# Designs tried in a protein design run: designed miniproteins, single chains, continued (5). Part 78

Each design is a single chain, and the fold is of that chain. pLDDT is the mean over its residues in the fold that is shown.

## One batch from the design tools (miniprotein)

Design m18868
Fold by ESMFold2-Fast:
Structure m18868 (fold): chain A 74 residues (1-74)
Amino acid sequence: MARLEALIREAEEFLREEARRLVEEGLPVDVAVSLAAARAYRRYLPHMRTPEEREALRQAILRAGREVYDELTA
């Protein structure tokens, strides 16, 4: 439980930092968020041990990506 929650939190933080960095580099917000989400998922997927953990990661990435998009376009 605690390990999965920590990994998901790290993936969400990675996505947020990567998206902001890509926007600072001049990428459009939608492209930056999509690329950050794909990179976060690819980076953290190998650390998932079960199908349920992989689904939890996928849902967290989708949610964080939407939140970052809304924040950067506000």
Scores: mean pLDDT 85

Design m18869
Fold by ESMFold2-Fast:
Structure m18869 (fold): chain A 86 residues (1-86)
Amino acid sequence: MAVKKFEVKVEGNTVRVRIEADPQYLGEVLGAVVEAAHAVPGFTEVRVTRQSDTEVELEFHADSPEAAKAAAERIKQAVEELNKKS
């Protein structure tokens, strides 16, 4: 998969994710990232804060800093797996 750049930042209960990818893969990457976050207990909301053909910024909200960190790790693993294998 053609993920060009991936960045995750955790701020308390909030996880900010920035993804740069080829347009044809962006939807698949978004799906994997959202699915990974939903697997974490304490996930409350996801918001798309910016979107273009090649870049998306997402903001995930959790009910605790622990859940936010867990979501960030899951998201990172999902993107790394896609970029390496698919």
Scores: mean pLDDT 78

Design m18870
Fold by ESMFold2-Fast:
Structure m18870 (fold): chain A 60 residues (1-60)
Amino acid sequence: SEIEELLEDYKKTLEELEKLRKKYKETLDESTYKQVEQQLKEIEEILQKKLEEAIETLKK
């Protein structure tokens, strides 16, 4: 199902973002990491909103 595939792709994307967060936390200074973390959170929020809109459209 298209909805199931979207959910799996979304979960995979979140797992990759979490790996990037961990890598950046280990390699960047705290100030730079806070800025990157904020940008990653904004990307995650946009992706979640777009996923919810797509699922709503597909359910109709």
Scores: mean pLDDT 81

Design m18871
Fold by ESMFold2-Fast:
Structure m18871 (fold): chain A 58 residues (1-58)
Amino acid sequence: MSKEEAVRKAVELALEGRFDEANELLKSHGISPREALEIAKELGLSERDIMAATLAAR
């Protein structure tokens, strides 16, 4: 999948409370938290949702 598709899917997983899966998806595509926020902004998604998903995996 594309990076944009991966970011969108990660947000969907996070909204379902599946934060670990969301973060693994981002990591598998080499997407850093900052890159994910940049892509989310481009897609019109919430920056907080992406950041929360990446932080939840810690």
Scores: mean pLDDT 69

Design m18872
Fold by ESMFold2-Fast:
Parts: C-alpha cells; structure tokens; sequence
Structure m18872 (fold): chain A 57 residues (1-57)
C-alpha cells in the first residue's frame, strides 16, 4: 500500500469525522486552536451541519 503523508492522514481523518466515526477523546480540540478565517468558520459550520444530518438520518 502507498505510504500516507501527514496531509493525507489529515484528509482521511476529516472524511472519517464527517462520516461520524468515533475518535479518541481530545483529538477535536487542537483543531479549534489558532486564528480562524471567515472561510474556515464557514467550512467548520458546513461540516457540523453535515454530521448532524447523518446522525439524524
């Protein structure tokens, strides 16, 4: 299998998170740190809405 770069791992985690995969406690908190641009806030909101819809479905 191909070796995954750190960037590929981050993309994979985003996909799994959107699919509602349960992760170890605390992994989500580091992502909320730092300066969030308006674009990043919009992307975060859309991911939250998508996850909520999947949980409801």
Amino acid sequence: VPVLSPEDIRRLRDSLRAAGVTEPVGLEHPETRGDASPEALDAMEERGVALAREQAA
Scores: mean pLDDT 54

Design m18873
Fold by ESMFold2-Fast:
Structure m18873 (fold): chain A 75 residues (1-75)
Amino acid sequence: MSENEQKALELAEEAIRLGMEALRTEDPEERKKLLEEAEALLREAEALSEGRLDVEITIGVAYLVIGVAKTVMRK
């Protein structure tokens, strides 16, 4: 629970939130923008992560959510 770990967790949680919003939006252009923002936040979370298990799991979940959203983006 260092300041970097807390920040990484918050960024990963926000990336999950944006990925979930992308899955719920019906506009393909809005979905693309949400996914780009989520990927940027996730990269920052990875850079700040110090290897704590709950942070690593949250980052992994964010990757899965973004991956699913990218897959279902195509009609």
Scores: mean pLDDT 80

Design m18874
Fold by ESMFold2-Fast:
Structure m18874 (fold): chain A 92 residues (1-92)
Amino acid sequence: PTATIDVEVLKQWGSGSATVTVTATNLSKGGTITARAVIHPDGSVEVTTLSQKGSGTITVTASNVSPGFRAVLKVTATATEDGASGTKTVTL
């Protein structure tokens, strides 16, 4: 089963770009996870879970991050079926 992943850019500053990959794993039926992700120029990502209903995990990674780039994202993963997983990649 596939999880639905939404990525919202709350703030973006600095120059350049980044590729961000969000993976949701093993969400329960009717579950939702909302997290804030802070993308740093070194490619490190700080993830804070804001709310979670049901089981599962969300992971956020960044690649190809420009040296001057920073962003704050809100990511939401939802499931209509048990064992739902999915991946979404966005370029900022």
Scores: mean pLDDT 85

Design m18875
Fold by ESMFold2-Fast:
Formats: sequence, C-alpha cells, structure tokens
Structure m18875 (fold): chain A 94 residues (1-94)
Amino acid sequence: MLSDEEIKAAVADIVDAVGNLAMKKGDFEGAASLYEKAAQLYEEAGDPRVADAYVNLGKAYEKLGKKDEAIKAYQRALEVDPTNEEAKKLLEKL
C-alpha cells in the first residue's frame, strides 16, 4: 500500500524528469516551474532528493539570467544537504 509520502515522492520524480526534458529543449521557464514543484513535493514527502531538485532549479534560474534566484535555490539545497558538492561549486561561480 502506497503512503501519501511515497505517492508525493513518485510524482516529484516524474515532474523532475519532465523538468530535465524542458532544460534539454531550452524551455528554462518551464524547467524552473517544474523543478520548483518537484522540490515542494520532495519536501512534503521528506525525501532527500529535494536538494537535487533545488540544484536543478538554480541551474534553470542561471539560464534565465536570474542570479539572485539561482543563489537562493543553491542555498536551499545546502540547507537540506550541507554536503552537496554540486551546489557548493555552483555557488562559488556566482
């Protein structure tokens, strides 16, 4: 029997995958929206993949030229997972 948390994490995984497709197609506004939704669902599920969703959100904001929003997304990833090396490296470049 699937819990509400398991359902939210599964939906977040699908939404994140669609966000990755949007990034590949150059739809950075769509990607940002999808990654933000995935991050919200992962947070509600208590799933540690929320940190990776925030990293992806920050990358989408960088593609949009939204530097302040990208910084906030990477900082949020590090609040969830202080050991996230990708978020640290991306913040150092901004």
Scores: mean pLDDT 88

Design m18876
Fold by ESMFold2-Fast:
Structure m18876 (fold): chain A 56 residues (1-56)
Amino acid sequence: DPEAELERIRAEAERNLAESKAQLDAYGKATGDPDLAAEGKAFAERVLEQLVAERA
């Protein structure tokens, strides 16, 4: 079922993107610098926005 395959791929991509965003945020927090934590979130948002734009 092509629709089921696309849904699986989309769900997997969403999970991977969410995990990557969480890892970048955690990395920023782990450095103990609030500015670095904010930078990590901003970077993750930029990556997500670019990936959505490329695949939209």
Scores: mean pLDDT 69

Design m18877
Fold by ESMFold2-Fast:
Structure m18877 (fold): chain A 83 residues (1-83)
Amino acid sequence: MEEEIDREIARAFGLIYYKMGLEAYENGDYETAAKYFEKSAEWFEKAGDRELARQSYNLAAEAYEKAGDTEKAQEMRRKAEEL
């Protein structure tokens, strides 16, 4: 039960950070968007949602590229590929 509750809570945090990332991205704050998408992906990994985690890492990579952080963008793409 505790493990099941932790997965549901992790998914909820993943969705919250994902929405915050989208809002920041729409406002042109790509650095903030990238950080939120990265946090979203980490929470989806904890929830066992590999597809959502992969999508969030790819969005973080795109946001990091738009922010000019090519090194972080490559790191996020690697994390997405490893899922």
Scores: mean pLDDT 85

Design m18878
Fold by ESMFold2-Fast:
Parts: structure tokens; C-alpha cells; sequence
Structure m18878 (fold): chain A 63 residues (1-63)
């Protein structure tokens, strides 16, 4: 359902905030790069899920 997709975005957003906090505490360059890659991946997943919600709503409205 759309509510389940929105709940997933909320979960990913919470994880994103956590990773950003971890990144601020991390001084090791390799670990920082890994955290940044995970942050970037989460941002892409959130954006994609939002697009899917918008497209699904449009498709349902069209029939």
C-alpha cells in the first residue's frame, strides 16, 4: 500500500540521519568514504520510492 511505502521512506530517513551523525564522528578516510556511499545510496532509494508513490497515484487516477 502507499502507507507502507511512506513508512519505508520514514525508516530510511531515520537511518540517513543516523549515518550522517556517524560520519560527523568518524575521522578515518576509508570509513568516511563508506559512510558517504551508504548515505548517497539511501538518498537515491528515498527519491526512487517517492517517484514510485507519485507514479502509482497517477496510474491509479488514470485507471
Amino acid sequence: SLDELRAKIDELTQRLVELQRELRKTTNPAERARLQAEIDKLKQEIAELQRQIDELKAALAAG
Scores: mean pLDDT 85

Design m18880
Fold by ESMFold2-Fast:
Structure m18880 (fold): chain A 65 residues (1-65)
Amino acid sequence: DAEELLDKIGEAVTNKDYEEAIEYAKKLPISEEGREKIIEGIKLAKEGNVEEATELFVEGRELGF
């Protein structure tokens, strides 16, 4: 379930478990382009760029679903 994996990604990012978030993102049953955007967003969140990370998460969801 893509929604369940997205929830797990959000929780992992909130807990600063970025490696775990990336592993959940790799399992998303969505387009490769959507997954790449979400992974890029997680990396930006790790760097503290929360605004761009949020934009990439939204874009990744729109491209993947």
Scores: mean pLDDT 80

Design m18881
Fold by ESMFold2-Fast:
Structure m18881 (fold): chain A 67 residues (1-67)
Amino acid sequence: MKKVLLVVGDDREKSEKLAKELAEKLGADEYRVLVGASSEEAYAEALRIMKEEGAEVLLFDASVLLK
């Protein structure tokens, strides 16, 4: 099963750097970044990836971390 890391943050560059590092540490097959997404939008995208692509999704909300 394909593993996708979905990272939510407020800054694209910082979120992409974090996503890349976490994907390598967690053994994810790919990472995707959502910038400025609400929790509901992030959950909807995770559910879409799981249902439509048959992937396992690891959701990480970087917006709750200190900048």
Scores: mean pLDDT 78

Design m18882
Fold by ESMFold2-Fast:
Structure m18882 (fold): chain A 84 residues (1-84)
Amino acid sequence: KVLDLEGLKKLVEELANHPKLKDKVPVLSDEQIEELFNLLDEDKDGYLDEEELAKLPEILSDIFDLTEPEEKKLLEELINKVVK
């Protein structure tokens, strides 16, 4: 399973619009999302592979201060929805 830049944009948009997460997840610009993707894309191939994806929930939870178990579960569910 992999995640591309468009998948990350969709993920961040869904997080920012989720009723339980919208107060913690700001609306990010395309430039901010691209910078985040470039930080996560360690091999610079344009995709987050399974190893990089395994780090994504922790990184996003730290960035957006998603500390509650329900918030972390929603994050993982939304990640699984956007990966292919």
Scores: mean pLDDT 78

Design m18883
Fold by ESMFold2-Fast:
Structure m18883 (fold): chain A 73 residues (1-73)
Amino acid sequence: RVEFQSLVNKTTKKALDATRAGDGEAAKKAVQDFAKEMGIDGSEYAEKVEKAAKAGDEEAVIQTVAALAGEAL
């Protein structure tokens, strides 16, 4: 799905930008917005990405977004 891959890439970029800024709230919002668009419950992924973003852990942020995207399929 071209639109799905575009949305995953956009969400990953927003979450990484937030992580680099130390903004866990912005990273959490990016994941929540993705989950809403896909019609799934992203609450556990939003919590994980917020903690990873506050810690500056870009790898954990990427893995969390990828896991959420896999669940949305």
Scores: mean pLDDT 81

Design m18884
Fold by ESMFold2-Fast:
Structure m18884 (fold): chain A 68 residues (1-68)
Amino acid sequence: MTLNKEVLELEAEASLYIAAAEIAKKMGDEEEAKKYYQKAKEKLEEALKLDPENEAARSALEEIEKEL
């Protein structure tokens, strides 16, 4: 298993953006929500380039793609 610090940081950043997007979506800020989902997607794609077998990152990315 890869315990690469960069992968953990990218996943943490993605999680924060996902949380922000979910809050914005519930508040009716659709543009803001999409912006945060796009940022989260970028972070998850970077994490998967470093760790292609990261199932958690893949699952999160698939969920975000449904919101975009």
Scores: mean pLDDT 81

Design m18885
Fold by ESMFold2-Fast:
Structure m18885 (fold): chain A 81 residues (1-81)
Amino acid sequence: MPTREEAEKLFEKGLELLKQRKYEEAAEQFEKAGRIYEELGDLEEAALAYTMAAYAYLQAGDEEKAEEVWERRLKVLEKLK
């Protein structure tokens, strides 16, 4: 069962990978963190993680995955309203 601590570690790993310009790998970590936060109902953290994943996918040149993650972010934000 995914935990908040697991999501936090994935997010931190994503930040480290961003500093190394490993954009595809960073995006994967942020997306995994976002999914865990979303499942836990931590919608603000999920939206942030998906924002970071979309940015990283865009930097990696993966526009399709960036769009998919951005759409997921929008759906999470709708739940906050």
Scores: mean pLDDT 86

Design m18886
Fold by ESMFold2-Fast:
Structure m18886 (fold): chain A 81 residues (1-81)
Amino acid sequence: MEKELKEKEKKLEEEAQKYADEMNKAREEMEELIAKDPENAEEIKKKAEEEAKKYAEEYIKAEKEKEEARKRAKEKKKKEE
């Protein structure tokens, strides 16, 4: 049972890292687009911020699920001991 909980935590950590990487990539792409088209910088920023917000929400959700998984593991451990 402990082995399954550790595997689940690892998957949630990998998902959180994936969303963090996507947010970093979106920021870099925004900077490149602004450098190529500075006249549309405000529209590019707005679009990038909306995309970053989506990844931030997914990241927060993954972190919350990871925390809840740890909390459940802790409660189950207390119940069995």
Scores: mean pLDDT 73

Design m18887
Fold by ESMFold2-Fast:
Structure m18887 (fold): chain A 148 residues (1-148)
Amino acid sequence: DGDLEALRERLENGFDVNAVDEYNRTPLHLVLGRGDLEGLELLLEYGLDVNKIDPKTGEPLILLKDEYGETPVHIAARGGDLKGLELLVKYGADIKAKDKNGNTLVDAKDNYGRTPLHLAQLAGHEEVVAYLLSLGADTTAKDDNGNT
C-alpha cells in the first residue's frame, strides 16, 4: 500500500524510469513533488539517466517541463527538497545543460517566468536558495511581473 513499494514493484517489472506521461511529467517530477527521497534513490538505482535526451523534444529529461512549465528542479525548490537536488547533482545532472529557450537547469523558467531560485525564495527555503546560488543561479532573473 506504500507508494515506494508500488514504485519498486513497477521497476522490478520493467517500468521505464525515463518515461514521460501525457502531462509531460517524468518520474522525477513525481518523486521530487512528494519529497520522496527513497523513491528518487530507487529511480536512480534502476537506471534513471538524469541527462537522457527526450527523442520527441530534443531536451534533457531533467529540463522537461510539465503542464505548469515546471522542471523537476522547480518542484524540488518549491518543496524545499535540498536532499533531492543534491542527489541529482551527485548522479551527474548537467547544471550547464540548456533548455530550448537557452536557460540552464537552475535558470529554467516556468509558465510565470519564475526560476527555481524564485520559487525557493517565495517558499522561504533558505538552504535550497543557498544551494541553487552555489550552482550558479542568476540572482538578476525577473519573473513575468518584473520581480527578481
Scores: mean pLDDT 78

Design m18888
Fold by ESMFold2-Fast:
Structure m18888 (fold): chain A 72 residues (1-72)
Amino acid sequence: MDEAVLRQLFALLDADGDGTLSAAELRRFLEGFGGLNPSDAEVQAMIARFDRDGDGTLDFDEFVAFMRELAA
């Protein structure tokens, strides 16, 4: 997947412009984009898998890793 496309998608999801995606923002994305109904535990597990900083949010690099895995 093209990094430029992922940058545009991240910017659309990060409406506040803080440079990170929260669990709530990621959950809304999965419900809207994928038609998925993830549980809180599933969202937490996804974040923990890609959260390199341990802050409970996804930065752009972590989001890229997440999207590459989701596209597999």
Scores: mean pLDDT 72

Design m18889
Fold by ESMFold2-Fast:
Structure m18889 (fold): chain A 76 residues (1-76)
Amino acid sequence: LEEEAKKLLKEAKEYAKKALELEKKDPELAEKYKKKAEELWKKAVELLKKLPEEKQKKIAEEMFSEEHARFQAELA
């Protein structure tokens, strides 16, 4: 469960980054990556909500140090 959620978060982050980089160069591909990132993110958050708060915080810190506040809000 924890490992699966963590893997989905990594994939979501990678797709989100690729989408952002492609916005000006290939808007259609950027939109596809953005949608994929959002779907992976939602699946990961649902899995994380099933974990104890301690583990949720640990994963948030590891995966989203810069986006920690937003990630914590979605888990709440």
Scores: mean pLDDT 72

Design m18890
Fold by ESMFold2-Fast:
Structure m18890 (fold): chain A 79 residues (1-79)
Amino acid sequence: EEERRRIENEAAEALDRFVRAWAAGVKLSPEERKRMIELLREVAELHREDAAKDPNPSRRLAHEIVAKLYEGFAEAVEK
């Protein structure tokens, strides 16, 4: 849980930095774009793992929804 929270926090901080640079009119480099996509997909995978392991159907659905949101963000960045 603590390691997962660390990864999620690192991803959120990195995304905030990237979004702020993008909003300032700075073109994201291919490396920055690739890193953002990697972070988004890493968080999505963590939620998919949680969904697979959780016996509670409501929590499982919540994790699946969050995973799909992060996957959607990754697809948007790829375009």
Scores: mean pLDDT 76

Design m18891
Fold by ESMFold2-Fast:
Structure m18891 (fold): chain A 66 residues (1-66)
Amino acid sequence: MTLEERKLELARKAAELIQQSTDPELVREAKRVIDEIAKATTEEQLDRVESKIDELGARLAEQKAA
């Protein structure tokens, strides 16, 4: 997988979190993550982003399961 492909996958996941969440703090954090993806030039930055998305996704899943 290329860095560009990974950036698109991560951006899509973050955008889904924004669309599915009504929590302003989670939305703000997800938007910050998208900004980090756009500015990412290294694999380390994308790894950090992926970890953040995973954490946000877990939080959203707990809220959305209701």
Scores: mean pLDDT 78

Design m18892
Fold by ESMFold2-Fast:
Structure m18892 (fold): chain A 120 residues (1-120)
Amino acid sequence: SAAEAARRAARRERLLNIVDELYKQGKISKKMYEIAKIVIDEADPDTGTIPSSVIEKVREVLGSDEELDKAINEAIKLLQELGFKVTKEQVDALIASGHMTKEEVLVSLVRAILAAELER
């Protein structure tokens, strides 16, 4: 409906304004800012699935496993600052179990950050 389209557009604009502000304040890196914009555009709201196109774009932005690990660590710190009890050990255990890829973990952490910031 027109009302649903308007609500989606308003949510998207608010999330983009939030990540713009976080980047301007130096609270997120340039790579995290780019990933957050991809997630807002193509993976919000959280439907319980992550599109393969989003995973591909995240890989392209990061370019290496080292940069992916840095982005995951950044997302964990941001969630901890927002009051979440997420730890690097828990995330590493989840990745090691094979239940999620590193990219899927990063997208899920970014979704959690966006949801938490929207509720502030």
Scores: mean pLDDT 87

Design m18894
Fold by ESMFold2-Fast:
Structure m18894 (fold): chain A 77 residues (1-77)
Amino acid sequence: ELAALGAQVRAAMVELARLAAELARAEAAGDEEAVAALEARATELARAAEPVLARLRALASEEELAALYEEVKAAVA
């Protein structure tokens, strides 16, 4: 359960980081339609991830959460 929740949170955070990078490129290009679509996508992902993150926090230790954070940081670098 914990490993599966951690994997879901990591995947969501990596996807949000990718969307943030794509959003920055669309903003730089002045593509207002792409910006709106990417913002909507990011909002839906963040909303879907919130209950999963809350459950992970309930099950995981501080050390496990810190390890997940480092994995996400490495994955988006």
Scores: mean pLDDT 76

Design m18895
Fold by ESMFold2-Fast:
Structure m18895 (fold): chain A 85 residues (1-85)
Amino acid sequence: DEVEKLAKEAHILAYKAVNAEHAGDTETAKKYLEEAKKLAEEMARKGATEVAVRTLQNAADFAKAVGADEVAAELEKKAKEIEES
C-alpha cells in the first residue's frame, strides 16, 4: 500500500527531526521536517487526507512526549493546514 509506505516514511523522518532537535542541530531538524511535510502532502494529494493528518498528529504527540516542542508545533501546524484544504 503506497499510503502506508508514505505514512511510515513520514513517521521515521519526524523521529529523525526529533533526534536532531535534541542534539541542537536545528538545520538538520528542519530538513527532516520539510521531508515529512512533503510526504504528508503527497498522501493528501492521493486522497488520503485523514491518514496524512493522523500520521502528522501521531508524530507530533510523540515529539511532545519526548520534549521536542518545536518539531511537535511544526507537525501540528501542517496537520491543520492539510485538514483545512
Scores: mean pLDDT 85

Design m18896
Fold by ESMFold2-Fast:
Structure m18896 (fold): chain A 56 residues (1-56)
Amino acid sequence: SAMEERTIAGARAMAESFGVKVSDEQAREAARIAEEKGLGGTGKGLGEALQELGLI
């Protein structure tokens, strides 16, 4: 979906802001974790998800 694609792009952009390149699978997992926290699509949720995955 367009919403899913946008959230995945957001996860990639967030990781790139920390100098990290993530795979599509890692970006999808970060998006899923952010949504489970009720912070789906937010910079806060994606940042926290990427930290939990050990990527940033």
Scores: mean pLDDT 78

Design m18897
Fold by ESMFold2-Fast:
Structure m18897 (fold): chain A 61 residues (1-61)
Amino acid sequence: MLSGEELLERMHAQAARRLPAELHPGLEAVLERAKALLAAGVPEDDVIDAFHAELERLVGA
């Protein structure tokens, strides 16, 4: 199983493949915020949920 950081980076890479280039700065900001929350001791499940919610907002799904 991947670590929380590795899982976030994999999700970021997969999202980057789906999103147009103009949304990549927003995706990078979402990843950085998620990694900061993880470093601050927020539970991994909450961080992953927040990352997914931000991705859904960017994608419109």
Scores: mean pLDDT 77

Design m18898
Fold by ESMFold2-Fast:
Structure m18898 (fold): chain A 80 residues (1-80)
Amino acid sequence: GLEEKIKQLKEEIEKIKKEIEELKKELKELLEKLKTAEGEEALRLIGEILRLIGDIIELEKELEKLEKELKKLEEEIKAS
């Protein structure tokens, strides 16, 4: 039923939130390393940081879509 769909979406949202937090932790560690890096190592770290930011943005977009779907289903239950 609709409530079961809402429960599944909440579980999916929670998983994605945990993935985003893990990637943000990795980003923080790379940014700390970048503070003391120079030359080629700094460029390598910048590349890793940019890729990781891209991954975070994609997951945040997916999260927004799922949260919008959840809100629609919750409004449908309230209207029923």
Scores: mean pLDDT 86

Design m18899
Fold by ESMFold2-Fast:
Structure m18899 (fold): chain A 85 residues (1-85)
Amino acid sequence: TEEKLKEIQEIVDKGVEAFRAGDYEKAAELFEKARKLLEENKEGIAEYGESLGTPREEALEGLETISLKALEANAEKARELAKKQ
C-alpha cells in the first residue's frame, strides 16, 4: 500500500491547491476522495507503517483520530464555503 499512500497524498496536495485557489467545490471533492481511499486502505497503510517500526495499533489510531478526522473536517469546511459562493 505504499502506492496507495502516495496516491492519497497526491490527492490531498491537489485538494490544498484547489482550496488555496478558492475552488472550494473541487477542494471538498478531493478531500472526500482522499478520506474514502484512506478509510478503504487504512489496514494496509497500518501494515506498511508497522513494517517501518510503527506499532499497528498506534498506526491505526493515528489514521482514525488525526488523518481521517482532518480530511473529513477539511472536506466539510470546503463544502460549507462552496455553498456560500
Scores: mean pLDDT 77

Design m18901
Fold by ESMFold2-Fast:
Structure m18901 (fold): chain A 78 residues (1-78)
Amino acid sequence: SHMRERIEREIDGIALGIKEALPVADELLKKNPNFDAMGFIARAAAEAARISLETDDPAEMEKKVREFVEKLKKEALK
């Protein structure tokens, strides 16, 4: 069904977002013990779910997710 296919794509996006965000969150947490690591991962997962709906190319999706995680990292370092 359309809804099931959409949910499965968003779940794949969430998994990719967590995979890409986790090592970055760990690095930032080591530099600042008070860093909101779970909030960082949650934001990356949510945006990765959105990205998964705008492209069918796995390489394009991975690139956009990595760019978003890099953007979040730069914002966290302010």
Scores: mean pLDDT 87

Design m18902
Fold by ESMFold2-Fast:
Structure m18902 (fold): chain A 61 residues (1-61)
Amino acid sequence: MEMERKRREAREAMRRAVSALIAAGKVDEAIALLQRVNELMEAGKYDEAVELAEKALEEAE
């Protein structure tokens, strides 16, 4: 199912971004990102969730 693939990509991107933010000591930002990505995923906006997570990962590195 195509939706399952997009959901997996969003979760993987979120995990990488959250891990990077926590490693950088930005715990509050990691929590905020987790909440926003979960909201987007519940709305079925997987592409937006991936984009948000990738942007956060880029800023954390």
Scores: mean pLDDT 80

Design m18903
Fold by ESMFold2-Fast:
Structure m18903 (fold): chain A 96 residues (1-96)
Amino acid sequence: MKELLRQAAILYAAGGVLRAASTLEEGRRAAETLLKAGELFFRAAELYAEAGDLEEAIEALEQAIEAYREALELDPENEEARRLLEEAEKKLEELK
């Protein structure tokens, strides 16, 4: 359990760094960085949920959803971003 929580925290922090880095980028490059940030937050959420920390899992999913929404605002044609957003939203509803 402690190793899962540690890995989740590292992934969450990495997602935050990538989301911050996206503010220094433009257009498709920023969207790609936001997708990677969202994926890190989503993986963190899965590890938190597996460890039984549902509060942190929900927070990480909310961060993933925001990152994917921002990516879609920059690249509305990105079907991958849309699928990842829908998956994250579904996962969030399952945890509530």
Scores: mean pLDDT 86

